# Designed miniproteins, single chains: the designs that were tried, part 102

Each design is a single chain, and the fold is of that chain. pLDDT is the mean over its residues in the fold that is shown.

## One batch from the design tools (miniprotein)

Design m3550
Fold by ESMFold2-Fast:
Structure m3550 (fold): chain A 61 residues (1-61)
Amino acid sequence: SEKALRLELLLKMYEISRSSSLYLAEKMKSTNPELSEKLEKEAEQLDEQIRQIEEEIQKLK
């Protein structure tokens, strides 16, 4: 369905954003620890949103 495709697209976007934030957080840990912590918290928020979207997709099966 169109709704399922839209949710899967959104899921992929959040997954990419989460991975990017975690990658940058690790790279910046020694040079900019404040930014690293901010990115880690952003990734935690994205992880929760990803979980919710995955649950919605499973219900649409």
Scores: mean pLDDT 85

Design m3551
Fold by ESMFold2-Fast:
Structure m3551 (fold): chain A 104 residues (1-104)
Amino acid sequence: EASTDPLMIQAGSLLARGAVYLRQGRYDDAIRYYQQARDLALSVDPNSSLVAASYNGLGRAYSQQGRYDLAIQYYNISISLATLSNDNTLLSHSQQNLQQTQQQ
């Protein structure tokens, strides 16, 4: 269902670009793209797993910058939203990322 909306496809593409920048160590670029993905997904369907995935991406980017308190905040938002959307895969990933960040 989410994948049938062109704007949701665009939000997914922005998430993918954010992940590419994250892997390249370009954390500010990753944050910008994850924020754009979040904002676009929210405008289409605030209950979409793409919203939760965008928050998980923000948590990962801030964690990589050493901004652990901010990363923990975004992971907790992602966990709450993934729980509400029944996205068990994203929930597991966000919980694992939260635990790893808390152990830094």
Scores: mean pLDDT 86

Design m3552
Fold by ESMFold2-Fast:
Structure m3552 (fold): chain A 58 residues (1-58)
Amino acid sequence: MPLRVDEEGRVAAEDAERYAAALKEMMAKTDIPKEQLLAYARREMTPEAFEVVERLLA
């Protein structure tokens, strides 16, 4: 998957919505629980971007 972050570990807020949509599809296709995917996302992006992702996955 081409969703790779820089060494800064930051995903732009405008990409957060697309990232959240991809995570929702992963949840539907895999047995990975939402909380695990959110934990990974939080480490891969800024707190502000993560807040958008968490809101969209709520």
Scores: mean pLDDT 70

Design m3553
Fold by ESMFold2-Fast:
Structure m3553 (fold): chain A 102 residues (1-102)
Amino acid sequence: EVEELKKKAKELRKKAEETREEATRQEGIAGLGLAGEAKKNGSEADMAYGASKGARGAKSSEAINLSKEEAQEYKKKAEELEKQAKELEEEAKKLEEKAKEL
């Protein structure tokens, strides 16, 4: 039973890590999309900088053509995934503490 709790905690931590990686990717896409919107206002340098910073795990050509609304959707999804990752880590900590108490 203690080993089962430790195994579940490890699985939850792995899911949290994968969820954070996905959140980072979604945030990158949002960053590129918002930079593309800035380019429409003549800010070529800001667009290039945003594309460079947001390209982590995302293709710039995929994200730059996003509308502002679409880019905001990716940002919102990234925030939701970050919250999910924190909840998974909290659950893992509870299971780890329970395993130590047993």
Scores: mean pLDDT 70

Design m3554
Fold by ESMFold2-Fast:
Structure m3554 (fold): chain A 64 residues (1-64)
Amino acid sequence: LESAPLEEIKAALREVLDEETAERLERLIEQYGVFNALVRVALEGPEGAALASRAAALLEQKLG
């Protein structure tokens, strides 16, 4: 995941997530990296944890 170019990560997220959710997660990834962005989202609560798990699975499937 961390080895993938940001443009490929953005493309994968926009393909499978809605625009608002993808844009928010893209900003966090650009600032903190993939792992730290997903941890930050997961710590927001049950909805964030579900989003982080889904995003991690999608990025692994598309880019791993």
Scores: mean pLDDT 73

Design m3555
Fold by ESMFold2-Fast:
Structure m3555 (fold): chain A 66 residues (1-66)
Amino acid sequence: MRDEIVEEAVKLGKEMIEKGEDVDTAINKAVQYAVEKAREAGLSDEEIADVALRTANKVLEYADKL
């Protein structure tokens, strides 16, 4: 499911930021993870784009609240 993939990817991004990774790097790696998982799940190009955008936005929102 798209929501589960986004949650897993966002968790990865948050963990990376907490470990001292640069925010841009954490976002890029989280998005890459989400896109890979979405493709493995057989999602459409439109759904993959949605997952990528939601992942990036949620990781950025987390960083902005620090």
Scores: mean pLDDT 83

Design m3556
Fold by ESMFold2-Fast:
Structure m3556 (fold): chain A 71 residues (1-71)
Amino acid sequence: SIEKEIEEVAQSEESKELARRAYELYKNGASEEEVREFVLELLEEREKKHGSMPKEVAEEEIEKIVKEYLA
């Protein structure tokens, strides 16, 4: 399930909250397979580029990517 994968990827409390928010955002418009791929890619890209990126910045970036890919 997407929720389980989000929890596995999110190791820190900040990442966990970000992952849960992303999942809830996606559940309103994307299929489970698409949501899983997007969430995992977003979390992986976030950690690679920013490491300890603030939650607010990460959430904004996730929203941008979701809209771009879902469009």
Scores: mean pLDDT 57

Design m3557
Fold by ESMFold2-Fast:
Structure m3557 (fold): chain A 93 residues (1-93)
Amino acid sequence: MEEKLREAAKRYTDGAVGALEKAAEISKDNPEFAERLRKLAEEVRKNYDDPQKLKELATEFERLAAEADGGTSSLLNIAVDLLKKAIEFVEKI
């Protein structure tokens, strides 16, 4: 059961990474911002089973989404939703 919870959490964090990488790709006109998004995707990947770190990352993504354009903002909000679901599964382990 715990193994399935870890697999579910990793699936949601992998989805969040995908959303962040796509947000970075559409942000080509702002290479500094795109690089920041790629670094955040790597932080999600490294900390997929750390609920405190994922909560910190979700808060940062919400802040970035508020400042971003519509397409990037939408992808960041998807990443936030996916991280919140991952946290839910990790906290059950």
Scores: mean pLDDT 82

Design m3558
Fold by ESMFold2-Fast:
Structure m3558 (fold): chain A 69 residues (1-69)
Amino acid sequence: DEKEKEKIKKYKELLDEFLKKVEEITGKKFSEKERKDMIDIFLKRAKEAGMSIEEVEELLKALIENIKE
């Protein structure tokens, strides 16, 4: 299903951007394996919880603002 694949792609993009921002703010660097594992875990949890793309985006933005402050 192309629509499902597009949603998964958007989730992965949001999660990758989130991890990049966390690295920039905290000065921590994730290995490629750690990044992939975290994205996979977040994707599984978001799907299990039935979260929309909009809900995931909102939560990730809130987490970034919390880290920044």
Scores: mean pLDDT 76

Design m3559
Fold by ESMFold2-Fast:
Order: sequence, then structure tokens, then C-alpha cells
Structure m3559 (fold): chain A 73 residues (1-73)
Amino acid sequence: MAREERLVRAFREALDRALAAGRITPAERDRMLAEFDRLRAEGLSAADALRRLGAEGRVSPDVEREFFRLWRA
């Protein structure tokens, strides 16, 4: 549970940091978050949802960079 919540928070913070830095638009942030939340609602763990979105090229490289700065797996 703690790992799941930490990963969700790290991804949301990565999105917010990329948005604050002007690297993504509000629409791009909302799309990535909505896709992540949809996969989790379908029963995927946060880790599996992120792997799928990354594999599909649906996460901005700037968001991935901020996420890896925040996340220590």
C-alpha cells in the first residue's frame, strides 16, 4: 500500500513539475493523468499502469525525467 501511494504521488508531482516548468501543457497533464487513473480503475497497479503508458509512448519524456528524480524504486 505505501509503495502504491508513493508511486501515485510521485507521478502526480512529476506531472505538476513538468507543467510548472512549461514542458507540458495543462491539456497534456490532464490527458496523462486521466489515462493513468483509467488503467488503475481497470485493475492495474500504479507500476503496471506506468509501464504500459511508457511502453506505448504516452508519457512525455519530461514527465518521465521528473518522475525518475522523485521515485527511488
Scores: mean pLDDT 83

Design m3560
Fold by ESMFold2-Fast:
Structure m3560 (fold): chain A 87 residues (1-87)
Amino acid sequence: SMKEEALKTLEEAKEAVEKGDFEKAERLLVRLVSVLGVTEAALLASQTLSDEAKKKGMTPFELKLKDEEAYKKAMLKGIEEAKKLIE
């Protein structure tokens, strides 16, 4: 099902983030929109990341370059919020 595929994609994105493979995680989150059409979950993940970066006065791109651990935590939070929305 689309729900199972989306949850599997989010789990793979989580594992990529935990390993520091942010490029893979970002591609998997794009897949939620471009292939699976799960746009609301992908937008929630993106918004969560943006909100966490904004708390530090940064864009997500700046957070990734200047504070990789905070970027990792922000991405993991976004993925968890996306999972909760789907399930």
Scores: mean pLDDT 86

Design m3561
Fold by ESMFold2-Fast:
Structure m3561 (fold): chain A 63 residues (1-63)
Amino acid sequence: MKLSFDEAEVIHKSLLGETAESESGIKYGGKGEPLNDKAKEVKEQIDRMTAGGRAGAAALAAA
C-alpha cells in the first residue's frame, strides 16, 4: 500500500510529539502511536515493508 504525502506528513508530525489526523482519517498520537484502526493498518503495512521489504528493496535496486 502506498502512503499519500498527507498520510506520511501525519506520521512525521506524530514522531515530533504532535497528534495529527490525515484527510483520509488516519490518526496518530505522539511517538507514531496509531490511534485508530486505519492508522494501525497503515503502521502494519509500513512495518511489513520495512521488515520484509528489505529483500524487495534489494530486488528493486537490481532492476
Scores: mean pLDDT 67

Design m3562
Fold by ESMFold2-Fast:
Structure m3562 (fold): chain A 60 residues (1-60)
Amino acid sequence: MRAGELALEAQRLSTQITDPQAFQQVSDLVVQSGRALDAGDEQTALQLAEQALQLARQHS
């Protein structure tokens, strides 16, 4: 699942984030993406995972 792959990558990059606010935002987006996948909303899950990955890349 593409959303799951992006969320996992964001989670890996989050370990390098030194800004606690950015870390919390990435974590929240990853959790929200997972909840959307559980609900069967693949499009919302993908958008949230992409946001998490972009934010993680900016701060790592």
Scores: mean pLDDT 81

Design m3563
Fold by ESMFold2-Fast:
Structure m3563 (fold): chain A 59 residues (1-59)
Amino acid sequence: SMDRDVALLVAYLRWEERLRAEEPPKGPALSLEELADRIGAALGLSQEAVDRALAEMRA
């Protein structure tokens, strides 16, 4: 489902991707997939919801 938490995660990941395109991180950084997993876990999202957010971000 496309609930509000998934939509917010998508918006955050798109914003982070844009930010990294303008200023690449110095040294090691979590991938967008790793960030989605960690934020999703913190929000109590299922793996299916996280996977959907990653798919929507790439559309």
Scores: mean pLDDT 79

Design m3564
Fold by ESMFold2-Fast:
Structure m3564 (fold): chain A 92 residues (1-92)
Amino acid sequence: YAADIKQLQNQQANLEKRKADLQAETERRLAQIDGEIARLRKDGSREQKAQQLDFRKHLVELVARQESKAINDEIATLQEKIKLLKQKVNNE
């Protein structure tokens, strides 16, 4: 069952890469919002527009956390399958 374990480990590595890509995309979105807030400081309209952007930033962070959790749950499932296969080898 060494081949099956290796295949599951490769799938786990691919999910870790997808998680990293989602984190990078989230950082880019947050940087864009932070840039808009910085521009509002120069404009003087900061109070109304900054509050709206701060709320949007909060929603982006919330969605990113939910998506990251889903990927982590898939990784955990793969880790359990790997553990069970290793246990079967040890019981032989």
Scores: mean pLDDT 80

Design m3565
Fold by ESMFold2-Fast:
Formats: structure tokens, sequence, C-alpha cells
Structure m3565 (fold): chain A 80 residues (1-80)
């Protein structure tokens, strides 16, 4: 679906941003695995909410990438 495609694009952009910024790989892998698991289960709204929550936590911890994370959060909020 177009909503699933946009969610996967935002997830890919998050992974690239987080790796470039030196975010812990175990954290990146944990969030990625959970989001993809929820997509496979057809729980698209839950997958969006998990990714939004993770990005909000990371934005509080990482002021250096906060602006980029907030842009991704805005895109996720527009999926619904």
Amino acid sequence: SPKEEELKKVLDEFVKLAKKAGVDQDFIDSITSRVLELIEQGKLDAAVNVLIGALKVLSQQRPDIREELEKLIKRLEEIK
C-alpha cells in the first residue's frame, strides 16, 4: 500500500541517518526488526507508532540530529 511504502522509506532514511550519526547498531536493529515484524502482521498503525516513539526518544537524547528526526516524525504522522 502507499502508506506501507512511505513507512518503509522513512524506516530506511532513519537507518541511514542513525548509522551516519553513530547511533548504537543494536538499537537500530531492534527498532528495525520490531517495525518490520508489525508490518508483516498487518499492524501498520502499530508499526508507525513504534517508529514515532523510537524517533521521539532518540531526538531527546541526540540534539545533533534532532531536526532530521523531527522531519521523519512529521512524515510518519502524515501517514494516517
Scores: mean pLDDT 89

Design m3566
Fold by ESMFold2-Fast:
Structure m3566 (fold): chain A 70 residues (1-70)
Amino acid sequence: PVPELTPEQQEERQRSLERMELLDRAAEDPSKENRDALLAALREMYKEVFGWSDEEAEAHIAAMEAAEAK
């Protein structure tokens, strides 16, 4: 176990692991479904970790998607 992590740190670590799993799935099978799941997880992570609004998280996700299109 990791007894020194706070509940918030444990949740952030768990979200990072889930995000990596979704990223791997999107890379192996880049379906809209896998992509949407990854993006939804990123939105929630940004709102929780950085205190961003839905608009701020969405704008950042849109910028990342545009960058990936290159």
Scores: mean pLDDT 69

Design m3567
Fold by ESMFold2-Fast:
Structure m3567 (fold): chain A 76 residues (1-76)
Amino acid sequence: LVEEAEKLYEEGKYEESSELYYKEMEEKLKQGNIEEAFKYGGKSVQALMKDPKYQDKAKQVEKDIMKKLEEARKKL
């Protein structure tokens, strides 16, 4: 999954790459691995930021990811 997201990013398919990184972030959160979740969440946002068409979506995804990470940290 991560390897696929990286390949999509290299191919300029930023929205699809972002979606795969977002799914990886969610899986890491389910595993309690907040550090890896933060890493893949960041990559998801960065992928969207590479295309000006997705700037507004990138901001929304960033807010959603930050809320999920904050919620996960409260469970520690």
Scores: mean pLDDT 79

Design m3568
Fold by ESMFold2-Fast:
Structure m3568 (fold): chain A 64 residues (1-64)
Amino acid sequence: DELEKLQKELSQKEAERKARQDEFTRIYAEIDEVFKDDPEAKLALHTLPLEEQRQILEEYRKKK
């Protein structure tokens, strides 16, 4: 097999995973910023999976 073909295939899959990791990091940082005065929510959100964190953060931003 050619490295050129493997690199392209792996890079595409890796980019997808990296995008998700980057989003996780971004959400984590935004939670710290948005909930800086809400330690209860901040602690809870940090322990939740990414999907839950994203949904709660979005709803909180809209309603707050």
Scores: mean pLDDT 73

Design m3569
Fold by ESMFold2-Fast:
Structure m3569 (fold): chain A 83 residues (1-83)
Amino acid sequence: DEDVKKGEEYEELARRYIEEGKGMKAVSYAALSAEYYRRAGRPDLAIKSLESLRELAEKLGLEETARQLGLLLESVKQEVRDS
């Protein structure tokens, strides 16, 4: 699935930017990753990805990045509930 592959590519890029302390880029790529997972009909992968990325941001002390990733996570969870 091309959309799943794109989701994984952007998830890995987001993780790399979190590790580099580039929170704005990380959040942008995390959002792109989640969108591709949703297009693939795999919001479960978007949720798992965002939870993992938020936990990494928290571990590295990137509080604002973790907060923004948490907002993306809640948005995806809300859409799944409303489906």
Scores: mean pLDDT 86

Design m3570
Fold by ESMFold2-Fast:
Structure m3570 (fold): chain A 104 residues (1-104)
Amino acid sequence: PPPLTPEQLEQARHLHRLLRELEAETDVERIKALLDEMLALAERHPLTPAMMMQLLQALAVAKPRLSREEFAAYLARLRELIERHLDPEDAARLFAQLDLLEEE
């Protein structure tokens, strides 16, 4: 893949920091706040497939602590972001990973 721009590197670092905070968090309301912040970053800035994978990893970490309805809402929002920001080939790869996560 091409090297990340300085702005993309800052976004990747910010997402990684939020993901690490999410992995350490036990409060469901704080977990949801962290997911909302990560998704808000994705909505404001074009993300690479690697950054989108970090969002998928965040959902995977959060899944056991979310209700079925809450998880489905976050999953749908991430699918919309992937479809909007990625080309069809990269989107298809990430959708396959999301389908596996949904069925676990």
Scores: mean pLDDT 80

Design m3571
Fold by ESMFold2-Fast:
Structure m3571 (fold): chain A 83 residues (1-83)
Amino acid sequence: SSEEKLKKLEELLKRAKELLEELKKTKDLLKKIGLLLSLIGIQIEVEKILKEAKEEGDKEVEKKAEEAIKEIEELIEEAKKLL
């Protein structure tokens, strides 16, 4: 349902923010790389939700997924600067 997809987007965005906070606390380069890859994985999941929303004509999920992608892209760019 739309409601389940919106909840999943919110959960994915929360996880992405938590991963960046862990990356900020870590001095281990290998762990930082792993956390960055996890962030990219979340981006792929959100892009899949966006694609499904477009195919289904779900405009609310589409809008929220596009907003989430933009926020995740900003988190990934911040994470890259910390490597």
Scores: mean pLDDT 90

Design m3572
Fold by ESMFold2-Fast:
Structure m3572 (fold): chain A 89 residues (1-89)
Amino acid sequence: MMKELEAEVSSLAEAQKVVEEAIEKGVDKVKITYTRDGRRHELEVESLEELEERARALEPEVEELAATQGGDRAAYERALTELLLRVLE
């Protein structure tokens, strides 16, 4: 039987922690849910590496968006969150 875990997260850091804990428990697939402004987004990943690859693929867009919003850490975190929501279907 395929073991699946579902968890609701509010940030990429929380998503990484959930995936890491799931791997430790022998879970085969993790369903991550992100909710913002009443919109529910879902992402299914089978490894921490897959989550990291998806986040890394957004890096150029995150850097561009953050630069338009002041280029500080707060702008970067906001841009990352907005682009991550786009990836979570």
Scores: mean pLDDT 66

Design m3573
Fold by ESMFold2-Fast:
Structure m3573 (fold): chain A 98 residues (1-98)
Amino acid sequence: MAESKELAEKTLEYASKVYEKYKDNFEVQLKTSMIMIMASVIKRYPTDDPEAIEHLRKAVKYAEEAAKAETEEEAMEHLDKAIEELLKAIKADLKASE
């Protein structure tokens, strides 16, 4: 539970940096906003599911790589992967609850 909250906070931090870096790119603004919303939900409802936590770790890595990207195109690729991993984390947590 503490780990998932910490990973969600790191995802929010990196997404916020990408949002500020590419303020003139609407697609980056939209994708970073989606990541921030999903990460905020995970932070509010933390999980202890191992599969969900592994997907959250991947989401953090992709968000970090988006923040380090040299081009908008590279940043968007990493943001798309971060979104995919966040959705997988949410799905894994919901499945573990059944």
Scores: mean pLDDT 84

Design m3574
Fold by ESMFold2-Fast:
Structure m3574 (fold): chain A 76 residues (1-76)
Amino acid sequence: MPSEEELEAAKELVRRDAGLIVPGLVLPEAVVEELARKIAEARHEMLSLSEEERKARYEALAEELRATALALAAAS
């Protein structure tokens, strides 16, 4: 499990990046927690991955965040 510190840092990144993708979008806390957990878990797993594999994982997470933010904006 990610630490509380890691999870809080990931939540801050999710909120910041969502605001850059869709200005003014307020993500539900449950969505922030889910995405933050995925990021924190992936960061922990990435410690054993190659540089290329880490880049691919970060790109996948960034796409998931972007897709989620756009979907929520469209549903509002």
Scores: mean pLDDT 76

Design m3575
Fold by ESMFold2-Fast:
Structure m3575 (fold): chain A 80 residues (1-80)
Amino acid sequence: MTAGELADEAARLGGLPANLSTSGAAAAVITREYGVDRDVALTVVMLAAKESGNPFTLASKEDVERAVRELERRGLARLS
Protein backbone atom coordinates (compact mmCIF):
# COMPACT_ATOMS: atom_id res chain seq x y z
CA MET A 1 0.00 0.00 0.00
CA THR A 2 1.35 3.45 -0.89
CA ALA A 3 1.38 6.32 1.65
CA GLY A 4 -1.46 7.96 -0.33
CA GLU A 5 -3.57 4.78 -0.38
CA LEU A 6 -3.04 4.40 3.38
CA ALA A 7 -4.16 8.01 3.97
CA ASP A 8 -7.33 7.39 1.89
CA GLU A 9 -8.08 4.19 3.88
CA ALA A 10 -7.59 6.07 7.19
CA ALA A 11 -10.06 8.77 6.08
CA ARG A 12 -12.60 6.08 5.05
CA LEU A 13 -12.20 4.25 8.40
CA GLY A 14 -12.59 7.51 10.36
CA GLY A 15 -15.77 8.52 8.48
CA LEU A 16 -14.42 12.01 7.75
CA PRO A 17 -14.33 14.01 4.46
CA ALA A 18 -11.72 13.14 1.83
CA ASN A 19 -8.15 14.22 2.77
CA LEU A 20 -8.96 14.18 6.51
CA SER A 21 -8.80 11.36 9.10
CA THR A 22 -8.70 10.99 12.86
CA SER A 23 -5.18 10.41 14.22
CA GLY A 24 -6.48 7.20 15.83
CA ALA A 25 -7.85 5.87 12.51
CA ALA A 26 -4.56 6.69 10.75
CA ALA A 27 -2.56 4.95 13.52
CA ALA A 28 -4.82 1.86 13.32
CA VAL A 29 -4.30 1.55 9.52
CA ILE A 30 -0.50 1.98 9.90
CA THR A 31 -0.42 -0.71 12.61
CA ARG A 32 -2.55 -3.07 10.47
CA GLU A 33 -0.54 -2.62 7.25
CA TYR A 34 3.05 -2.39 8.61
CA GLY A 35 2.95 -3.97 12.09
CA VAL A 36 4.15 -0.73 13.72
CA ASP A 37 3.30 -0.40 17.43
CA ARG A 38 0.05 1.57 17.70
CA ASP A 39 1.40 4.07 20.26
CA VAL A 40 4.44 4.78 18.03
CA ALA A 41 2.21 5.16 14.94
CA LEU A 42 -0.20 7.44 16.83
CA THR A 43 2.65 9.62 18.17
CA VAL A 44 4.20 10.07 14.70
CA VAL A 45 0.79 10.94 13.14
CA MET A 46 0.04 13.44 15.94
CA LEU A 47 3.48 15.08 15.52
CA ALA A 48 2.96 15.36 11.73
CA ALA A 49 -0.44 17.02 12.36
CA LYS A 50 1.17 19.44 14.85
CA GLU A 51 3.82 20.43 12.27
CA SER A 52 0.97 21.41 9.88
CA GLY A 53 -0.90 23.36 12.61
CA ASN A 54 -3.72 20.80 12.71
CA PRO A 55 -5.37 19.56 15.94
CA PHE A 56 -3.62 16.46 17.33
CA THR A 57 -6.88 14.47 16.92
CA LEU A 58 -7.15 15.25 13.17
CA ALA A 59 -4.65 14.54 10.40
CA SER A 60 -4.80 15.63 6.76
CA LYS A 61 -3.81 13.25 3.95
CA GLU A 62 -0.47 15.12 3.73
CA ASP A 63 0.10 14.70 7.50
CA VAL A 64 -0.57 10.93 7.27
CA GLU A 65 1.71 10.59 4.21
CA ARG A 66 4.49 12.51 6.04
CA ALA A 67 4.04 10.27 9.12
CA VAL A 68 4.33 7.09 6.99
CA ARG A 69 7.49 8.48 5.29
CA GLU A 70 8.97 9.28 8.73
CA LEU A 71 8.24 5.72 9.93
CA GLU A 72 9.97 4.36 6.78
CA ARG A 73 12.97 6.68 7.41
CA ARG A 74 13.21 5.27 10.97
CA GLY A 75 13.12 1.70 9.59
CA LEU A 76 9.76 0.96 11.26
CA ALA A 77 7.69 0.68 8.05
CA ARG A 78 8.52 -0.41 4.49
CA LEU A 79 6.60 1.37 1.71
CA SER A 80 5.77 -0.70 -1.37
Scores: mean pLDDT 72

Design m3576
Fold by ESMFold2-Fast:
Structure m3576 (fold): chain A 88 residues (1-88)
Amino acid sequence: GSVTEQIGLALRLIGLLFDAELQGAPPEVLEAIRRLLELTLKAGSNEKALKIADEGIDKVEAALKAGDWDTALKILKETIKELEKLLA
């Protein structure tokens, strides 16, 4: 993990937040993306945390492109839970 990697993931999450808002995603999805962004910023250069965030973001991007808000929210919540446990 690196600060450059963290910044890259944070920018991807900001992009996802804009795309989700433009598509009219439910407030819960927008809130979960913001929370994942917060945790990604808290992770710093933590290799394990950045890997969890990266894998979660890839899955969320796929679900959001499909318009599957329920799947996106489920993945977001699981990724958040894993990061909260690791960064406690």
Scores: mean pLDDT 88

Design m3577
Fold by ESMFold2-Fast:
Structure m3577 (fold): chain A 89 residues (1-89)
Amino acid sequence: MEEIQRLIQENMALSKQLTDEQQQEVKEAIVRKARELGLPEEVVEQLESAASVEEVLQLLSAAAARGYLSDEQLREIIEEAHRKLKELL
């Protein structure tokens, strides 16, 4: 959890460098991965409604803290976000 939380913070910092178009691209990658992993519909809908990548990552962290997704699901989503951020930056 501590390592995943650190990566979430790193991803939030990197997301601040993104253009609006890149923000949407990273958000779409995260939402797609969340659906592939079978996250609850309520959580996926919250991610889709988020205004920024930073907000998506905050919502994922909150959902994980409430037990809506496993450590493995969170890790895979956060790693996908990091991969996409590195691709765009």
Scores: mean pLDDT 83

Design m3578
Fold by ESMFold2-Fast:
Structure m3578 (fold): chain A 73 residues (1-73)
Amino acid sequence: SAMEEAAVATLERDTAELIARFRAGEVSEEEVRQAVERLRGLARKAREAGREAIAEAAEAAAERLEALLAEAR
């Protein structure tokens, strides 16, 4: 659906921007961890609502941010 496509595109763009800002030193590890928690919550709610594409995109985004945090330590 157009709504799901737009939501996935927004998640992917926001995730890429957050990663770029973190690598530039503009965002703290705490802010990235808060983003991971929000994305995991979104994925759970999306799956309950049958929004599988949004759930998968949110889970992938959370995994990318967790990998980013692991790389920083």
Scores: mean pLDDT 87

Design m3579
Fold by ESMFold2-Fast:
Structure m3579 (fold): chain A 93 residues (1-93)
Amino acid sequence: MREKLVEVAKGLEAALDTLLPYASEEDQPKIEEARELVRKAREYLEKGDFDKAIEYLRQAADLLASTDNPLAQKLAGIARKLAEEVEKLKEEE
């Protein structure tokens, strides 16, 4: 289960990398920071630190939701859902 959530986090990182060159100059720093937060969340998830993974995913989601970019807004929703799935995994393990 944890391995599948790690793959989802990697997919989110890749989506943010793909979005970055098409974002406005105002949104680029937020997307770059969100990508770093997702990377940290994945590293903590790989270590089994679910609380830190959830914290960083929620921070990334909030940052992406603060942009005017509709794709970044959609990725914010995905990051939030990933945090919810990590919380469920924590309760099951």
Scores: mean pLDDT 85

Design m3580
Fold by ESMFold2-Fast:
Structure m3580 (fold): chain A 57 residues (1-57)
Amino acid sequence: SKEQEEADAFLKEMIERAAQVSYDLLKQGVSEEEALKAAIEEMRRLATRKDREYLAS
C-alpha cells in the first residue's frame, strides 16, 4: 500500500542518516557509545518531524 511504501522509504532515510551520523563521529574519534547515542537521537528527531507532519494534515 502507499502507506507501507511511505513507511519503508522513511525507515530507509532514518537508517541512512543514523549511519552517516555515527560514521562521521567515529571518524572524528568519538566513542562508539556517544556515536550510537547521536545516531539514535537523529532517528528520534526524524520520527518526531514525521509525526508532526502527519498531525498537521
Scores: mean pLDDT 78

Design m3581
Fold by ESMFold2-Fast:
Structure m3581 (fold): chain A 61 residues (1-61)
Amino acid sequence: EEQERIDREVREALGIIGVAIAYYAPGSTPEDVLEVARRIAEQTGSPEAIKLGEEAAEKLR
């Protein structure tokens, strides 16, 4: 359904925004970014946030 597709895309977009905020926050560690990604995945039901968080964490190492 159109509504379910939009809801899923919005949740994915919010996950990306959350991980990006953690990544660009001054003093963020790889562990901080991974923790934010994990919580977003748990709250939204989308595991894509974890993969993005892992990539961002590698960039901070």
Scores: mean pLDDT 72

Design m3582
Fold by ESMFold2-Fast:
Structure m3582 (fold): chain A 80 residues (1-80)
Amino acid sequence: MRDEMFEGSLEVSLAMLKKTVENLSKSKDKQKQIEGANFISSLLPQYKEMIEKVPNEEVKARLMEMLEEISKKVKKILSS
């Protein structure tokens, strides 16, 4: 029960980060894209640590996949 609430909160947070990265990708301001991408990149290690504590293996795998998608999009912005 408590784990389900933690998993839900973490999924919502990752969904918000994904939306933020998508909005950055659509921005015409390259400097704001780079600054935003660097900020999100700085948050990813903390999210990874939180996901690794998720007891449900299926939920953990899904959240880790979301984190990897965000990481790939951030790296694409920073390498452009």
Scores: mean pLDDT 80

Design m3583
Fold by ESMFold2-Fast:
Structure m3583 (fold): chain A 91 residues (1-91)
Amino acid sequence: SAEVRELIREAILLASSATLLLLAAREALRLGDLERARELIERAREVIEELRRLLEKLKELGAPQSIIDDIEKEIETAEEEVRELEERVEA
């Protein structure tokens, strides 16, 4: 459906946003900017939560399982990166 296609597009944009925020957080840590890194990690968490809500809507609307699996993998990858970066900020 048109609604499913639009939500998939939104999911791609959210996944890209999370990736860019986490790359920026890693760069901030490399430069010793702990405050900037924390800000970017928090923003990435918000985007990941939005992506999870969108995933649930896609499941309810019967989106293809391959799309659901791809989005779940993106969420898992981003969550692992968040955990790694949070540990580095605390070190």
Scores: mean pLDDT 90

Design m3584
Fold by ESMFold2-Fast:
Structure m3584 (fold): chain A 61 residues (1-61)
Amino acid sequence: MSAEEALKKLTEEVKKKFPDKFDEVNGKDVAEVLKELGIELENPETANAEDAIEALIKKFN
C-alpha cells in the first residue's frame, strides 16, 4: 500500500465513523478508527497523520 492509498483509506474510514466531526477530527479519533481496522498506534495520544499512514502501510504490506 502506498502512502497516498493509506491516506485515502484513513480519510474514508474517518468519514464513515465520524461524518459530523470530519473537520474537527483529532489524533484520538484517528487512533479509534485504526483500532477498528486492527491497528494500534504506539502513542495514540500524540500520533499525527504520518504515524497513522505508516501504521496502515505496515499492516497491509
Scores: mean pLDDT 67

Design m3585
Fold by ESMFold2-Fast:
Structure m3585 (fold): chain A 63 residues (1-63)
Amino acid sequence: GLAEAERYLALAEEALAAGDATRAAQYAGMSVVLASASNDEALKARAAEVGRRAAELGGTGGV
């Protein structure tokens, strides 16, 4: 539900702050799926942005 989507977003942001790109991407992905199921476009967009930042950190930001 929506509360779970918000919880996963918080976990994704925490993982991103800790430098754990893999966990941040996983939690952001979970948040996107749950936000989509709840029809919360703003939460879905925020979760997708965290996932994008996680991908940059893990795949393209390692210089």
Scores: mean pLDDT 79

